# Designs tried in a protein design run: designed miniproteins, single chains, continued (5). Part 52

Each design is a single chain, and the fold is of that chain. pLDDT is the mean over its residues in the fold that is shown.

## One batch from the design tools (miniprotein)

Design m17784
Fold by ESMFold2-Fast:
Structure m17784 (fold): chain A 67 residues (1-67)
Amino acid sequence: LEKFYEEVVAPGLQVELAKMPDVKGKVVVDEGAGFGLKSSLAKIRGAKEVIGTESNPEVAEIAKKNL
């Protein structure tokens, strides 16, 4: 759990967090979500609901653990 959390807050996410538009109270859809990094950032920024999609089953499972 903590290791997946560290992956979510990896160095690249600091830049994405700074560039992320105001998603507070909004529904966010992240196509090709990968490990759920952007979806997790949207939740941190106060998004009401976040929907991530990923075609690779292994990557989708990791994203589910990160959300």
Scores: mean pLDDT 56

Design m17785
Fold by ESMFold2-Fast:
Structure m17785 (fold): chain A 76 residues (1-76)
Amino acid sequence: MKERVERVKEAVEKVEGVEEVFGLPEAGVVVAYTKDEEAARKAKETAEKAGGEVLSVYPLTGPDGTVTWVVVARVP
């Protein structure tokens, strides 16, 4: 499991517009924070190609009105 989570994390980290990526091996989950919706779509496609199952993609608005897009993927 740990190696599979790290593989998905590393692949997603290379996507342009991805700002931060967290791998949670114990939960089998990877979470990516991206600068916009297009980067989130690319991160989703990359995670799926790396063997992840994307559970959700959603916008998160910060206190200053900036929007960050979050991608959550499960690693089976």
Scores: mean pLDDT 82

Design m17786
Fold by ESMFold2-Fast:
Structure m17786 (fold): chain A 96 residues (1-96)
Amino acid sequence: SLEEVKAELDRLYEEAKTATPEEIRRIVDRMTALAHELLLASPLPREQQVAFAGEINRLRDKIDEAIASGNREEALKAVEELYKVFKRLLDAIEAA
């Protein structure tokens, strides 16, 4: 359900705040998997699905790059951006 996905997303984001870089990668993997499952099941127009997928993948790459460079603060900023994109996706699905 969307309520369960919202609760899971909020928990994952809170977990990320105190996580190690390795744990952040695991959390982001779970966040992106949930987002893709929602996109596949969503009644959203194709162009909107492609736009959300593009934003999610771009932010995933940004997080991976920040972790690889040892910049935990930049990784967390990118996780916050991913969290906000995921919230917009949930709102768009509820509005559809």
Scores: mean pLDDT 86

Design m17787
Fold by ESMFold2-Fast:
Structure m17787 (fold): chain A 94 residues (1-94)
Amino acid sequence: MSPDELAQKLLDTLNELIDLIRKAAAESTDPEVRKKLEELAKQLEQAVNDGDLGKAIRTAREAVELLEKAGMTDYAKEARDLLNKIVDTVLELA
C-alpha cells in the first residue's frame, strides 16, 4: 500500500491551487478571464473529487497558461510551482 502521506500531500497541493485560482479570479479586472478562472477552479475541484488525476493536471495546466496570458505574473508563477509539485507527487504515487 502506498503511504497515505503522499495522497494527503497531493490533495493539499491541489486544494492550494484551487484556492489560488479563485483568488486570481477575484482580483481579475477582465470579466472573461475571471469567468474562465472560476470555471477552471470548479473543473479542477470536480476532477479531484472524481479522482481523475489526468483531468486535474490538464485543468491545472490550462489555469497556469490563462494566468500567464492574462499577465497575472505572480499568480502564474505560484500556480506553476504548485502544478510542478502536483506532477512530482503523482509520479511518486505511480
Scores: mean pLDDT 85

Design m17788
Fold by ESMFold2-Fast:
Structure m17788 (fold): chain A 74 residues (1-74)
Amino acid sequence: SLADKILEILDELLDERGFTPEQRQALREEVSKPSTLTAIALDAIALLMEDPSLTWEEALRRAVERFIDDWLAR
């Protein structure tokens, strides 16, 4: 599912960036919310509209990265 793909990308990014188990749990909980998943999907669509050379997976990855950066700035 789209939700499973977003969460898979999230886990990859959290591992790559060296987040703690506590940070990983908090971000997984937040991203698992239907409203957050919808927001990420819409951001990915907006990114594809701006740059149609992106794959859907690349757009989703950028949207998830942007969400993580915004969450860290809160």
Scores: mean pLDDT 85

Design m17789
Fold by ESMFold2-Fast:
Structure m17789 (fold): chain A 99 residues (1-99)
Amino acid sequence: MDATVEEIARLMAELGGSFDLAGFEKSKKAAEEETAKSGPSTMSAEEAAELLLEAERKGPAALEEAIEEVKAKATGTEMLEATLRVTLERLREVLAARR
């Protein structure tokens, strides 16, 4: 998770923006508290990220269904990590398109 956040911050800086580290830390704490209260996750962060990326390729309706499945099966921590991985891939695509 931390390595993914560092890469996102680096790519956002390259785009002339900044990453809200304080907002991320608050979200991470909330996700950890949610995970501690939740039962065991039936979906890993990697599976959730892959499902979301595949669904994005298929269109908005598929993405909406994938988000609902991830919310049902992934805990707060896994959901947060999956969201960060999807964000990282999107930032990489934006940078590649500019070059």
Scores: mean pLDDT 73

Design m17790
Fold by ESMFold2-Fast:
Structure m17790 (fold): chain A 92 residues (1-92)
Amino acid sequence: VTPEQLELDIEVALLEIEVAIAKISLPRFKDMSIEELENTIKRLEEGIKRAEEVAQRAESLGDTDLANQARQVSEDFRKLLEEAKKILEEKK
């Protein structure tokens, strides 16, 4: 295992934790203020970008399993983002 592979493994694990926290917070999105939801949306968008970057780097290293894991994390963030945006529109 190279140091770069370990760094990507750690980044994916941290992103999975962020997804888990967002999923636990999902029932609370409706109770968030507009400002809190906008901040949540920004964080989810940042998570998508980070996950896509990790997927590209893992793919370039030939780590297909890690690349697929990172893509799954990106998809999970996208689903949470869609829900957050929907709730935000309902509050406006």
Scores: mean pLDDT 85

Design m17791
Fold by ESMFold2-Fast:
Parts: C-alpha cells; sequence; structure tokens
Structure m17791 (fold): chain A 92 residues (1-92)
C-alpha cells in the first residue's frame, strides 16, 4: 500500500506539472523498491521530464530505465516509471 500511495502521488504530481513532488515521490518509490543507489538519479530525470514534457531526451531516459528495470526483475519500478511517463506525455 505504501508503494501504491507513492506511485499515485508521483502520477498525480506529474499530471499537475509539480516537478518537485513527482521527483520526491519517485525517489521514495525507488528506495522502497530496493534501488536506493539510483533513486536520486531517477528523481532528477523525472524532475527534468515534468518541467519540460517536450524534452524527448529525459522522457527517453525514463523509458530506457524502465526497460532495464523490467529486464533485471524490477517489474514494479518499470510499471511505475511507465505510468509517470504517460502522465507527463498527457501534458503535451
Amino acid sequence: SRKEELLRKAVEAALRGDADEASRSVKRLAEELGVSEFADSIGRIVREAVEDPNDEISIGMLRLIAGVAKAIGYDELAEGLNEVVEAIESRR
């Protein structure tokens, strides 16, 4: 339920264009899912993508990270990042 709450907060923040909350929520989700070493980097990329929804590089990096996460067995992180990307793209 905490993971679902953090994902919901990240998606809702991304839909609003709240880059600080989206970044913080995704960072906390990544930490909760056991990828703390990369949490700060993922949070920074989410912030950049939410601040500029037309930044194809930041969006592309999030999709790449989600693909790698899925390939190595972090399915919940991959699904969460894809939902955040969809929320960001809905603001284009």
Scores: mean pLDDT 87

Design m17792
Fold by ESMFold2-Fast:
Structure m17792 (fold): chain A 74 residues (1-74)
Amino acid sequence: MSERLKEALAAAAKVLSDEQLKEAEEAIKEAVQNVMEGKMTVEEAKQAIEEHLLSLGVPEEVARAIAEAAGALA
């Protein structure tokens, strides 16, 4: 699961700056933590991650793959 997330993030890194990649990783960790703490649903976390990545210019397929991988961790 962590390896799948790393692979998906590596694909995103091709279109993101180092700073944007760091922000994306932090947003993913925060969303997963919020699900674990009961502050949001898995569906809400996946939507938030996908929307954030799309706003950074990540392709829809890559953004979806990252959101799915992160959701599987929660």
Scores: mean pLDDT 77

Design m17793
Fold by ESMFold2-Fast:
Structure m17793 (fold): chain A 82 residues (1-82)
Amino acid sequence: ALDLLREAILANDKSRVKELSDALGVSQTTVSFLLQGSTNTEKAETRTLLQAYEARFGKTVFDDLVEAGVGDLKKAVDKVTA
């Protein structure tokens, strides 16, 4: 399930939202926002998914999104931590 999510992130493939939602056991909205480089960490399901991803791959979802060319996400993270 997490392998499919990482594949979709690195390929910038937003068409697999339903498949990833079903495989990960999270809402389609959560998957859609995650693939767009937006995450709502107020939701427990989002935090659990991010933690599981890091435990699986040794990298955060945000690291792979930046590597895939979602460069605007890096600026958003820097703004939140400032």
Scores: mean pLDDT 67

Design m17794
Fold by ESMFold2-Fast:
Structure m17794 (fold): chain A 62 residues (1-62)
Amino acid sequence: MKLMGEITKLLQEVIRNDRLRGLEIGNEVASKMAEYIRRNGTKLSEEELEELLKLVRELIEK
């Protein structure tokens, strides 16, 4: 759950600075989370959360 906190913080910071960019990044992350949830049920593994955090960081750097 700590990794989810990091992902949420990064998304909130992007949204505060650029709402449109934050929405675009949030949509990409939400799509990836939905795929993991469909495969695993309601819980993401720590490795999947780390991949999501990596995705958020990469999208922010674009």
Scores: mean pLDDT 74

Design m17795
Fold by ESMFold2-Fast:
Structure m17795 (fold): chain A 89 residues (1-89)
Amino acid sequence: MEEQIEGEIVVALGEIMVAVTKLAALKRNEPISERDVDRIIELAEKAAELGYREEAVSLLTDVSNYARQAGDEEAAKRLEEAAKKIREK
């Protein structure tokens, strides 16, 4: 039962990660909110914990690049640091 629920959560996380990446791309001309950054990092960390490390790192890297293009260097730095932490584990 728990294993099946975990599988459904992983699928939901994957869908959220794709949606968030697309939203970040659309926001290239606008800074990403601090709350959005926090949620992205949290979702990526949970995805990595569930075995989706490559997807988590990819998401954080993509969002970091979009944040930088929008002029939000602080958000980009936080996202890069989170990606590095996941990659090193």
Scores: mean pLDDT 68

Design m17796
Fold by ESMFold2-Fast:
Parts: sequence; C-alpha cells; structure tokens
Structure m17796 (fold): chain A 109 residues (1-109)
Amino acid sequence: STAAEQERWVRAAEEALNDEKRIEEILKELKEKAPEAYEKLEEIKKLLGEEAGRAAAIVLYQILLTEGPEAATEAAEELLRAVKEEDPEEVRRGLRAAAAEAVRELERR
C-alpha cells in the first residue's frame, strides 16, 4: 500500500543520512559541480545543525543530477532564505520530507 511505500522511503532516507561515505561523496560533488550551492549549504548547516545539513545535501544533490548546477544553486538560495525567515522546526521537518523524496528519485535512476 501507499503507506508501506512511504515508510520504505523514509527508512531509506534515514539510512542515507547516516551513511558518512555517501554524504562525503555528495558533498564533494556539490563542491566541484555547484560551488555556490555548497557555500549556502555550509551556512544552512551552521544555522540548523549537522542532521539538517545532511538532509539539505541530499536534496541539493538530487536537484544537481536531475536539473543541473544552476537549479541546485537556486534551490540552495531559496532554502537558506527559508532557514532565515521561517520557523527552524518547520524547515527541519520540510527537509526530512524533501530528503525522503530525493532518495526515492536517486534510487529510481
């Protein structure tokens, strides 16, 4: 069912967030292919913490692979704006949901 499928991708996202090697590779590719997005990701990490930074990295990496570096940079700018203007807990919740969807899209490829 739809609920079991959603639970599967939430677990996959949690596993990806705790995979230090995978996160390190994602950060390296973001830094090399979208350096402006990487700079904004570093600011997001400083403001929301390591876990939110890892979730944001997965989201931006999926955008980089599907839409390119300009789209990843624009997404990073929008996310940094939300971090500064919105409730931190709502932004963290949104990032967890977005990371689950991003993992689903990455595994589909």
Scores: mean pLDDT 82

Design m17797
Fold by ESMFold2-Fast:
Structure m17797 (fold): chain A 69 residues (1-69)
Amino acid sequence: TTTTLTLTGLPAGTKVEVTDADGNLLGSGTADANGVATLTLDAAPGTKVRLSVTEPGQPTRTVPAVVPR
């Protein structure tokens, strides 16, 4: 099962990686010129995930999240 995650309001070139609780990569993407990153995740809705977000010129941040329904 795949779920689409859309992130908005990001600086262009922001890198996003999504991993599950076991560290498996579920999906990744980069924000486009409009600040939008669309990721296809190999995960069911409700799965707990970790977002690793790297904005241009900034350190990588890790954010816990849950795959939306």
Scores: mean pLDDT 78

Design m17798
Fold by ESMFold2-Fast:
Structure m17798 (fold): chain A 68 residues (1-68)
Amino acid sequence: MEEVERYAEEVARLLEEAGFGEYAPKARKLILEMGQQGRLDSVRRILELTEAGKVEEVAKLVEEYEKL
C-alpha cells in the first residue's frame, strides 16, 4: 500500500512539473485503484512513462480510464 501511494504522489508531482497538473488528481486516483486491484505492473508502467517525460501518454491513459 505505502509503495503504491508513493508512486501515485511521484506521478502527480512529475505531471504538475511538466504543466499537466490538471491530470494529477485523476492520475493519483487511477494508480491507487490499480494498486487495490493488484495491478502493480500497470502502476509501475505509468510511473516509468511519467519519468520518461511521456506525460501526454499518461494523460491519455487517465482520460481512457474516465470513459470506463
Scores: mean pLDDT 80

Design m17799
Fold by ESMFold2-Fast:
Structure m17799 (fold): chain A 79 residues (1-79)
Amino acid sequence: SPYKKLLDKVLEHYGLEFETEAARKIAEVLLYDHFVLGKDLRTYTEEEIRERLKQFGITLSDEEFNEAVEELKKLGLIR
């Protein structure tokens, strides 16, 4: 991700850590959309997240995706 260093600084500042690599990848895409397009992360549906991952060339299994989405909801990054 072109914004990995920015994401790492945000995580360090807030003391946030991702349990799964899938959650980190989704967060990188959504933070890109937030900073570049002004999109509110809380407005994303799961279908919109899946389409966005596809556009970024990221492939996740349904299990990896569902676990990552639940992690991001617990962190307050989505909804």
Scores: mean pLDDT 77

Design m17800
Fold by ESMFold2-Fast:
Structure m17800 (fold): chain A 64 residues (1-64)
Amino acid sequence: EELEKEYQKLVDEMGRLGEQAYKLTKEIIEKNPDDKELIDKADELHSQMVEAANKARELKKKLE
């Protein structure tokens, strides 16, 4: 049960990170398209999504 809840939280987190990355990308375009700090933050969110996906796969294997 705990592993199942952790897996679901990771899936939900990936969705939220994706939405946040989209909003940041839109803000970059509207506010300052050359703002390296905002671009770097969007890249960091993408990296966090990939890490969460990898952790979710590891947990799924434990549930099998």
Scores: mean pLDDT 77

Design m17801
Fold by ESMFold2-Fast:
Structure m17801 (fold): chain A 91 residues (1-91)
Amino acid sequence: DLEARHQALVDETIALLEEIRAMIEKHRDKLMKELNLTQEQLDSLLQQLDHTIATLEQWAKNPSEENLERTQQILAEVKELKARIEAALAK
């Protein structure tokens, strides 16, 4: 079932994006220091996360093989970002 697989993947990806957003908001100063980011760069990242969530919600309303593949690519990138943030916070 394409719709069910697409919705599940979108839900997983949005959940990770929301978790990342919460980690960034809670640990802004530490992440800026450990990742060598400016406040402007961190704010830009948060804006990009919000935009990605909105895009994924829109794609979930219009399930397709193309949107499924795009969501899979975003999920992989989001998992890498989460690992990088977690590694920075562990220092």
Scores: mean pLDDT 87

Design m17802
Fold by ESMFold2-Fast:
Structure m17802 (fold): chain A 99 residues (1-99)
Amino acid sequence: SNYSRGAKRLKPYADKGDYISQILLGSRYYKQGKYDDAIKWYNKSLKIKKTSIGYTGLGNGYYKQGKYKKSVKYYKKALDIDPNNKVSKDNLKKSQKKI
């Protein structure tokens, strides 16, 4: 599939510490329903650079796993970096309703 091909193509750059490629690889795994792999790559990116997109990715991954308290935590971190992050704003409200 396009998602599997995209993940394979990004991995050499992600392995070399390109945090953007790590975020993109996380997103590819997330779209495949591989939430543990997605979380792993978002965490790797956040160790290199604390980004709103990286924290949104963690929030989304934990939400899909039913870990709503962790999801809320990471959406709040995303909004601390970018208060206008609409995805994290909308998904924070959804996650809070599940707690």
Scores: mean pLDDT 87

Design m17803
Fold by ESMFold2-Fast:
Structure m17803 (fold): chain A 74 residues (1-74)
Amino acid sequence: MLSPAEQELVELVKEALEKLEKAKTKEEMDRIVEEAKRQMEEIVKNSPDADDPALRLLLDVAKHELEKYREELE
């Protein structure tokens, strides 16, 4: 079972990926990635489980997948 913060990270990644698919310029894609990473870090920071290794691992994986997908769109 995913924690509320883990669920928020998963949903944020899904939304960011959908926005990236609709993005028309490299500048727009970069902005989407940077905004999503900022929001993900804020979710973790504001979570009561901020020190949970599983949540931190999910954050790292989510950021990596988002950056990888953005690069593949070039």
Scores: mean pLDDT 80

Design m17804
Fold by ESMFold2-Fast:
Structure m17804 (fold): chain A 107 residues (1-107)
Amino acid sequence: SFVEEVEAAKPEIEAALADESLPPSSKAQITLSTLALELEVLEIKGEEHKDKELLEKMKAAKEILELLEKLAREKKYELGKKIREVIIKNGEDFKKALEEIKKIVEE
């Protein structure tokens, strides 16, 4: 089950994010992917999230991840690099990162 696989991975993900030796770019990518996967788990379970701010953050993370996957398929690697730099700059503020990313891709 996808849900069981995501739940089983959670302790390893938390350990990786706590590792001070892990580069900021790797931590940003892990956080982005984890939030997108957690949103997918909520959607599969048909559960409502009580924290609206966290739900919006999860939705922004999923949209960013889907955009990065699209850019990779289109071989737009330089644009993908710029998007990752915006994510690192904004830290865990994926909503603000998504607003800045949309301005870059719409130009």
Scores: mean pLDDT 75

Design m17805
Fold by ESMFold2-Fast:
Order: C-alpha cells, then structure tokens, then sequence
Structure m17805 (fold): chain A 84 residues (1-84)
C-alpha cells in the first residue's frame, strides 16, 4: 500500500470512530478496504488482529473505548507495514 492509501484507510477509520461505530464495524471496514487495495486475506486478517489486540491492550491500560479506537486508527500504517 502507498502512504496515500494508508492515509485514506486511517481517515475512514477515524471518521467511523467520530460517528460512534463499534470496534466490529471499524474492523470490518478496514478489512474490506485492505482487500480492495490488494492485500491478501491472510495479510488483511493479520492487520485486523493487530488492531483488535492493540485496542484490547489500551482498554486494559484504562483508555476509554473511543480513545483506544482513535489511537489504534492512527497506527494502521504500522500494522500494515508488519505484514507487507
């Protein structure tokens, strides 16, 4: 993925958080966008798993759900770089 494509996915995820979307809805949308941009199912699933694990860690550390989702959305590029 290009930096522009990663920025697009990050913007969409942040917009979904702003609209009150659930973790499951955000993960489904990220997965759809990654597949549409040419990642394999295995790569997309690894990114989704990393995002979920990071959100769960932030929640355990005392962050609110909305704050955890915002922080995780900004890290999407990092998750993609680990599988590409």
Amino acid sequence: LTDEQLAEITREALEMVRRGASLGEILARIRQMLLAKGLSQAQADQVVAAFRAFVERLLAEGYSEREALRIAAREIGGFVRKVA
Scores: mean pLDDT 89

Design m17806
Fold by ESMFold2-Fast:
Structure m17806 (fold): chain A 70 residues (1-70)
Amino acid sequence: SITDAKSKLFELSTKLARGEEISDEELEEALATIPDPNVKEKVRQIYEKYKETGNGFEGAANLNKLVQEI
């Protein structure tokens, strides 16, 4: 459901803001809650950028913005 998607994305955002690493398994579990393929792609792009830069704060901000749009 959309509520589950928002909850899971908020959880990932909180972990990134704390400087905690997100595993590929946690990412796939979060993506499974998202019914919209365009939103799934945006989440993947945010995560890939985070993996390249290590900037968890930017990743958290981008995920929070996405949660507000769904």
Scores: mean pLDDT 80

Design m17807
Fold by ESMFold2-Fast:
Structure m17807 (fold): chain A 90 residues (1-90)
Amino acid sequence: MKAEEEKRLEEARKIGEEMAEKLLKGKDIREVAKEVGAKLVSSEYDESKNTTTYTFELEELGTLIEIEITYDPEKRVIKDVKVTGVSLKK
């Protein structure tokens, strides 16, 4: 049981890192989600850090991925993308 869950979390993390690379290259978030089979379930903006955290669901793996995007406030382009969390769907 636990080994299967760890394998699913590892695969979800790999997918999250692939999403982060595509987003950092300027690909649209909706297109990236479609390519990896991810569903956007929530988004939260932190004005103090100029970051948006998106939570995606991978239904096939039963996992959630959290991706934090940092924007350049002057250029309105993506400055950084970080996978901040991977968890099992409740």
Scores: mean pLDDT 79

Design m17808
Fold by ESMFold2-Fast:
Structure m17808 (fold): chain A 75 residues (1-75)
Amino acid sequence: MIEFSEKEKLIFEVLEEGLRLVREGKWEEARKYAEETVGGKEAELIMEFLEALFNAGEEENQKRALELYEKLLKL
């Protein structure tokens, strides 16, 4: 089984809550939550990933989401 570190658990929690907020159009609240939970650098990557994922109907945004996901896995 995959064991997650405390930092990886926090990142996944922020991704889940962030996605919920952005689906409701609450982009500013999602950013604030991410910044308060994981810090500004990690929050910026999470918000870029959520933006790319939310707009993934376009091929360019799908590619960007995959690239950002790989960066998040290295945090």
Scores: mean pLDDT 73

Design m17809
Fold by ESMFold2-Fast:
Structure m17809 (fold): chain A 88 residues (1-88)
Amino acid sequence: AAAEIAEELRARLPEDIEVEVHGEVELAPEQLAFIREQLPAFAEEVVRRGVTRVLVTGDLEVTRRAIEEANRTGKVAVVELVDAAAPP
């Protein structure tokens, strides 16, 4: 699933934004479709904010570390593959 998401993001993002895959995960087709549906808006936000690095990951620890880096630098964004539901 991560490879498909990363390829879609690379097609939508400028070449100067690196897309990295960390922790391959298998998603149900419905979950993958839901994430892909969000990618255009996500890509626009990434470009608008001047993000230089995007992580696509199913690993919770990798996600937490990437969020910490994003909070520190403002230059990282994450696509988390495990949780497609927004908390309250």
Scores: mean pLDDT 74

Design m17810
Fold by ESMFold2-Fast:
Structure m17810 (fold): chain A 65 residues (1-65)
Amino acid sequence: SVVEKYVGYLLRLVGYGIEGLAEVSWEDGALVVRLLKDTPELREIVEELKKYAEELGIKVKVEKL
């Protein structure tokens, strides 16, 4: 399902947060993703997350640090 896809990509991104490569938070009604590294793999995960989040009506904001 779309929910399962969204949760799957979100959990992968949280895993990268543990590795110090990304941060995820909920701010002002939006899911905020902060990328500490800019890699093709992280870009793909973020784009898939945004796609499924949009289908669920979840706003996603991406910041590169």
Scores: mean pLDDT 81

Design m17811
Fold by ESMFold2-Fast:
Order: C-alpha cells, then sequence, then structure tokens
Structure m17811 (fold): chain A 60 residues (1-60)
C-alpha cells in the first residue's frame, strides 16, 4: 500500500518534471516551479533510483 502510494507520487513528480522540461504552458506557475525542481533533482541523479523503481514496477 505505502509502496504504491510512493510510486504514484514519484510518477506524478516525473510527469511534472517532463512537462516543465517540455515547456508545457498548461502548467500553473507553481506547477512549473515544482516541475523544474523535480527535473533538476532527477537530472542530478537523485531520482535515478526512483526512475528505476518505477520502471521495475511497470515491467509487471
Amino acid sequence: MDLDEEYKGAKRAMELAEKAKNGDTSLSEEEKIEGESWAAYFEAGGGEGIQKLLEEYEKR
């Protein structure tokens, strides 16, 4: 249960990061800042473990 919630949260964070990276104008200013922060976090390698966990989860 908790793991599923963590993975869903990580997925949402990655989606925000991707939208911010793509310059999605549908994002609010707050979501843009949040997404840019997540994008920087993931690109810095902090999110590599999260991405790997999500991919393993999706392989199911």
Scores: mean pLDDT 71

Design m17812
Fold by ESMFold2-Fast:
Structure m17812 (fold): chain A 66 residues (1-66)
Amino acid sequence: LEEEIKRLEKQIAETEKALRDANHALVDAWKAGDDAAVATYSAQIDTLVAELQKLRKELEEARKKL
């Protein structure tokens, strides 16, 4: 259970980093007027947000079992 919590925390940190990178790319694409890239990064952000919410819920459940 402790190992599960550590794994989830690592996955959350990695997902948060990916989300920040995607947000930076989205802003850069927006400033460049690259509508195709904006659409691509927006979709990636939506996917990462959903994954982050799922991981945070799993972490909460794992912590309750300690």
Scores: mean pLDDT 84

Design m17813
Fold by ESMFold2-Fast:
Structure m17813 (fold): chain A 77 residues (1-77)
Amino acid sequence: SRMDEILELVKKFLEYAAEKIEEALKKGEYEKAQELIKVTQEALKRLQEAIRNNASVEEIQKIVDEALERLDKIVAE
């Protein structure tokens, strides 16, 4: 179902974000961890709004992809 696909996308995003936040915290990179948390929170707000507005799986995927790109950029710093 559409909701099963959305749930899988959100779950994978949260698992990835949690892993990167944990890695930053273990390294003592607290400012980086805060930036990762902020990006994750902003992405979740966008996802909640998109789901409420009955957005397509493609629109949800785009939000997730944009958030992952932002997380990867922070991790690479």
Scores: mean pLDDT 89

Design m17814
Fold by ESMFold2-Fast:
Structure m17814 (fold): chain A 72 residues (1-72)
Amino acid sequence: MEPTPEQREADVKRARDLAEKGLEYARKGDIVSSAQSLTAAGIWAIASGDEETIRYVLEKIKEADKIIEELK
């Protein structure tokens, strides 16, 4: 169900934090930790119901994928 405004704000912050951690893991070549953090970020973004946050996480996933591609 749709979260309260207060819950939504908390979920947004959680999603953004996890997305940033996912990028940091990707830059270090830790593909497993990057995938785990980005997956968690996606879950929290969906739970927030905030379209802007979902798009933000998707952009961070694309950045991480590009970094990981460079590791091939």
Scores: mean pLDDT 81

Design m17815
Fold by ESMFold2-Fast:
Structure m17815 (fold): chain A 81 residues (1-81)
Amino acid sequence: REEALAELERIKEEVEEILREAERRNLPGIAQLARELLEFVEDAIAAVEAGAPEDEIRRMLAQVRLALETLRELHEEVLAR
């Protein structure tokens, strides 16, 4: 539980950094995806803090990890121009 919360908080920080970079570089598509993922991560953190079952927490973590990987790939492709 504490490990899941720590990982979600680290992911949140990374997503916030990607969002700031996307806004600074005027990348509206990446910024929109980052905002959507940020909302999902914040919901996941709230669920962990509210005592969601371990199976639900693991499912949310897997979804957040996959979404972050997709965001990273798209952001890197745009930056490689």
Scores: mean pLDDT 81

Design m17816
Fold by ESMFold2-Fast:
Structure m17816 (fold): chain A 77 residues (1-77)
Amino acid sequence: SVEEKVKEAAELAEKIITAPAEERPALVARLAELAGDSDPRVRAAAKEAYRYIVRNGGFLGLPREATAALERAVAAL
């Protein structure tokens, strides 16, 4: 559901910030999927999650390719 995807975006933000670097690429890939979702509420939640992660340094230690899809999806919003 839309509500579950919105909640997932918020939970992914916290997980990305607290997870070991090796686990973060998979979490970022899932957030990128949500940023490309057909529902604008899900896309908005993913954009807010992205901003929260940036503020908390959650992308530190990740290769450029791990964040590229999410950055492109969010930039399109």
Scores: mean pLDDT 84

Design m17817
Fold by ESMFold2-Fast:
Structure m17817 (fold): chain A 52 residues (1-52)
Amino acid sequence: MNTYLGPAASRVDELKKQGIKTLHLLGGPSNSSLRDYWLSKLEDAGIKVVMG
């Protein structure tokens, strides 16, 4: 079964627009390359990610 936060990457722009500066990530996509891509998008948008 393929389940991930489908809008996660597209929502990065919305989070940036809302002024979100820090995101606490409780889990994420099980596919490591998709997870790394999503985290990279968040960092590029200037959002600090905290794991766990």
Scores: mean pLDDT 62

Design m17818
Fold by ESMFold2-Fast:
Structure m17818 (fold): chain A 67 residues (1-67)
Amino acid sequence: SEEEERQRRLRERQRELDQRLDELARRYAELEERYGPHLPPSPEVERLERETREVVEERRRIRDELR
């Protein structure tokens, strides 16, 4: 059914977002290793934090749609 296909696509997207969160966490760890544990406000850090928030929000939307 179209609903089953939609659910399948949402679960696939959820897995993509999980992978992206892992990538973002790794990039953040790389920045901490390079610049120290207290990262200053910078365009790089701000972009990374914004991306993380966007991914978390999309995961919430998908979770709500799967209910």
Scores: mean pLDDT 81

Design m17819
Fold by ESMFold2-Fast:
Structure m17819 (fold): chain A 86 residues (1-86)
Amino acid sequence: MEEALEAVREAALAEGYSEEEVEAGVEELRRAYEAGEVSEVDLRKLKLLAEIELKRLELSKVKPEEEVKEELEKLLEEAKKELAEL
């Protein structure tokens, strides 16, 4: 859980959301998980998506959009395989 919440926090901060907005969103996600509204599988998916988004933002600073798209497609295929193992 905490690793997924941290990944979401890092991605949202990198996108330019305020620290207060990010903390409110993370706490709401934590509450939803504790209430059983979000499953462990959903949190693992969110973690992978957050890590992919953070990588996209990092790549977009140094690479053209076409190369970023190729890297994202590779990351999505790897995430698909990881989710199948879980």
Scores: mean pLDDT 76

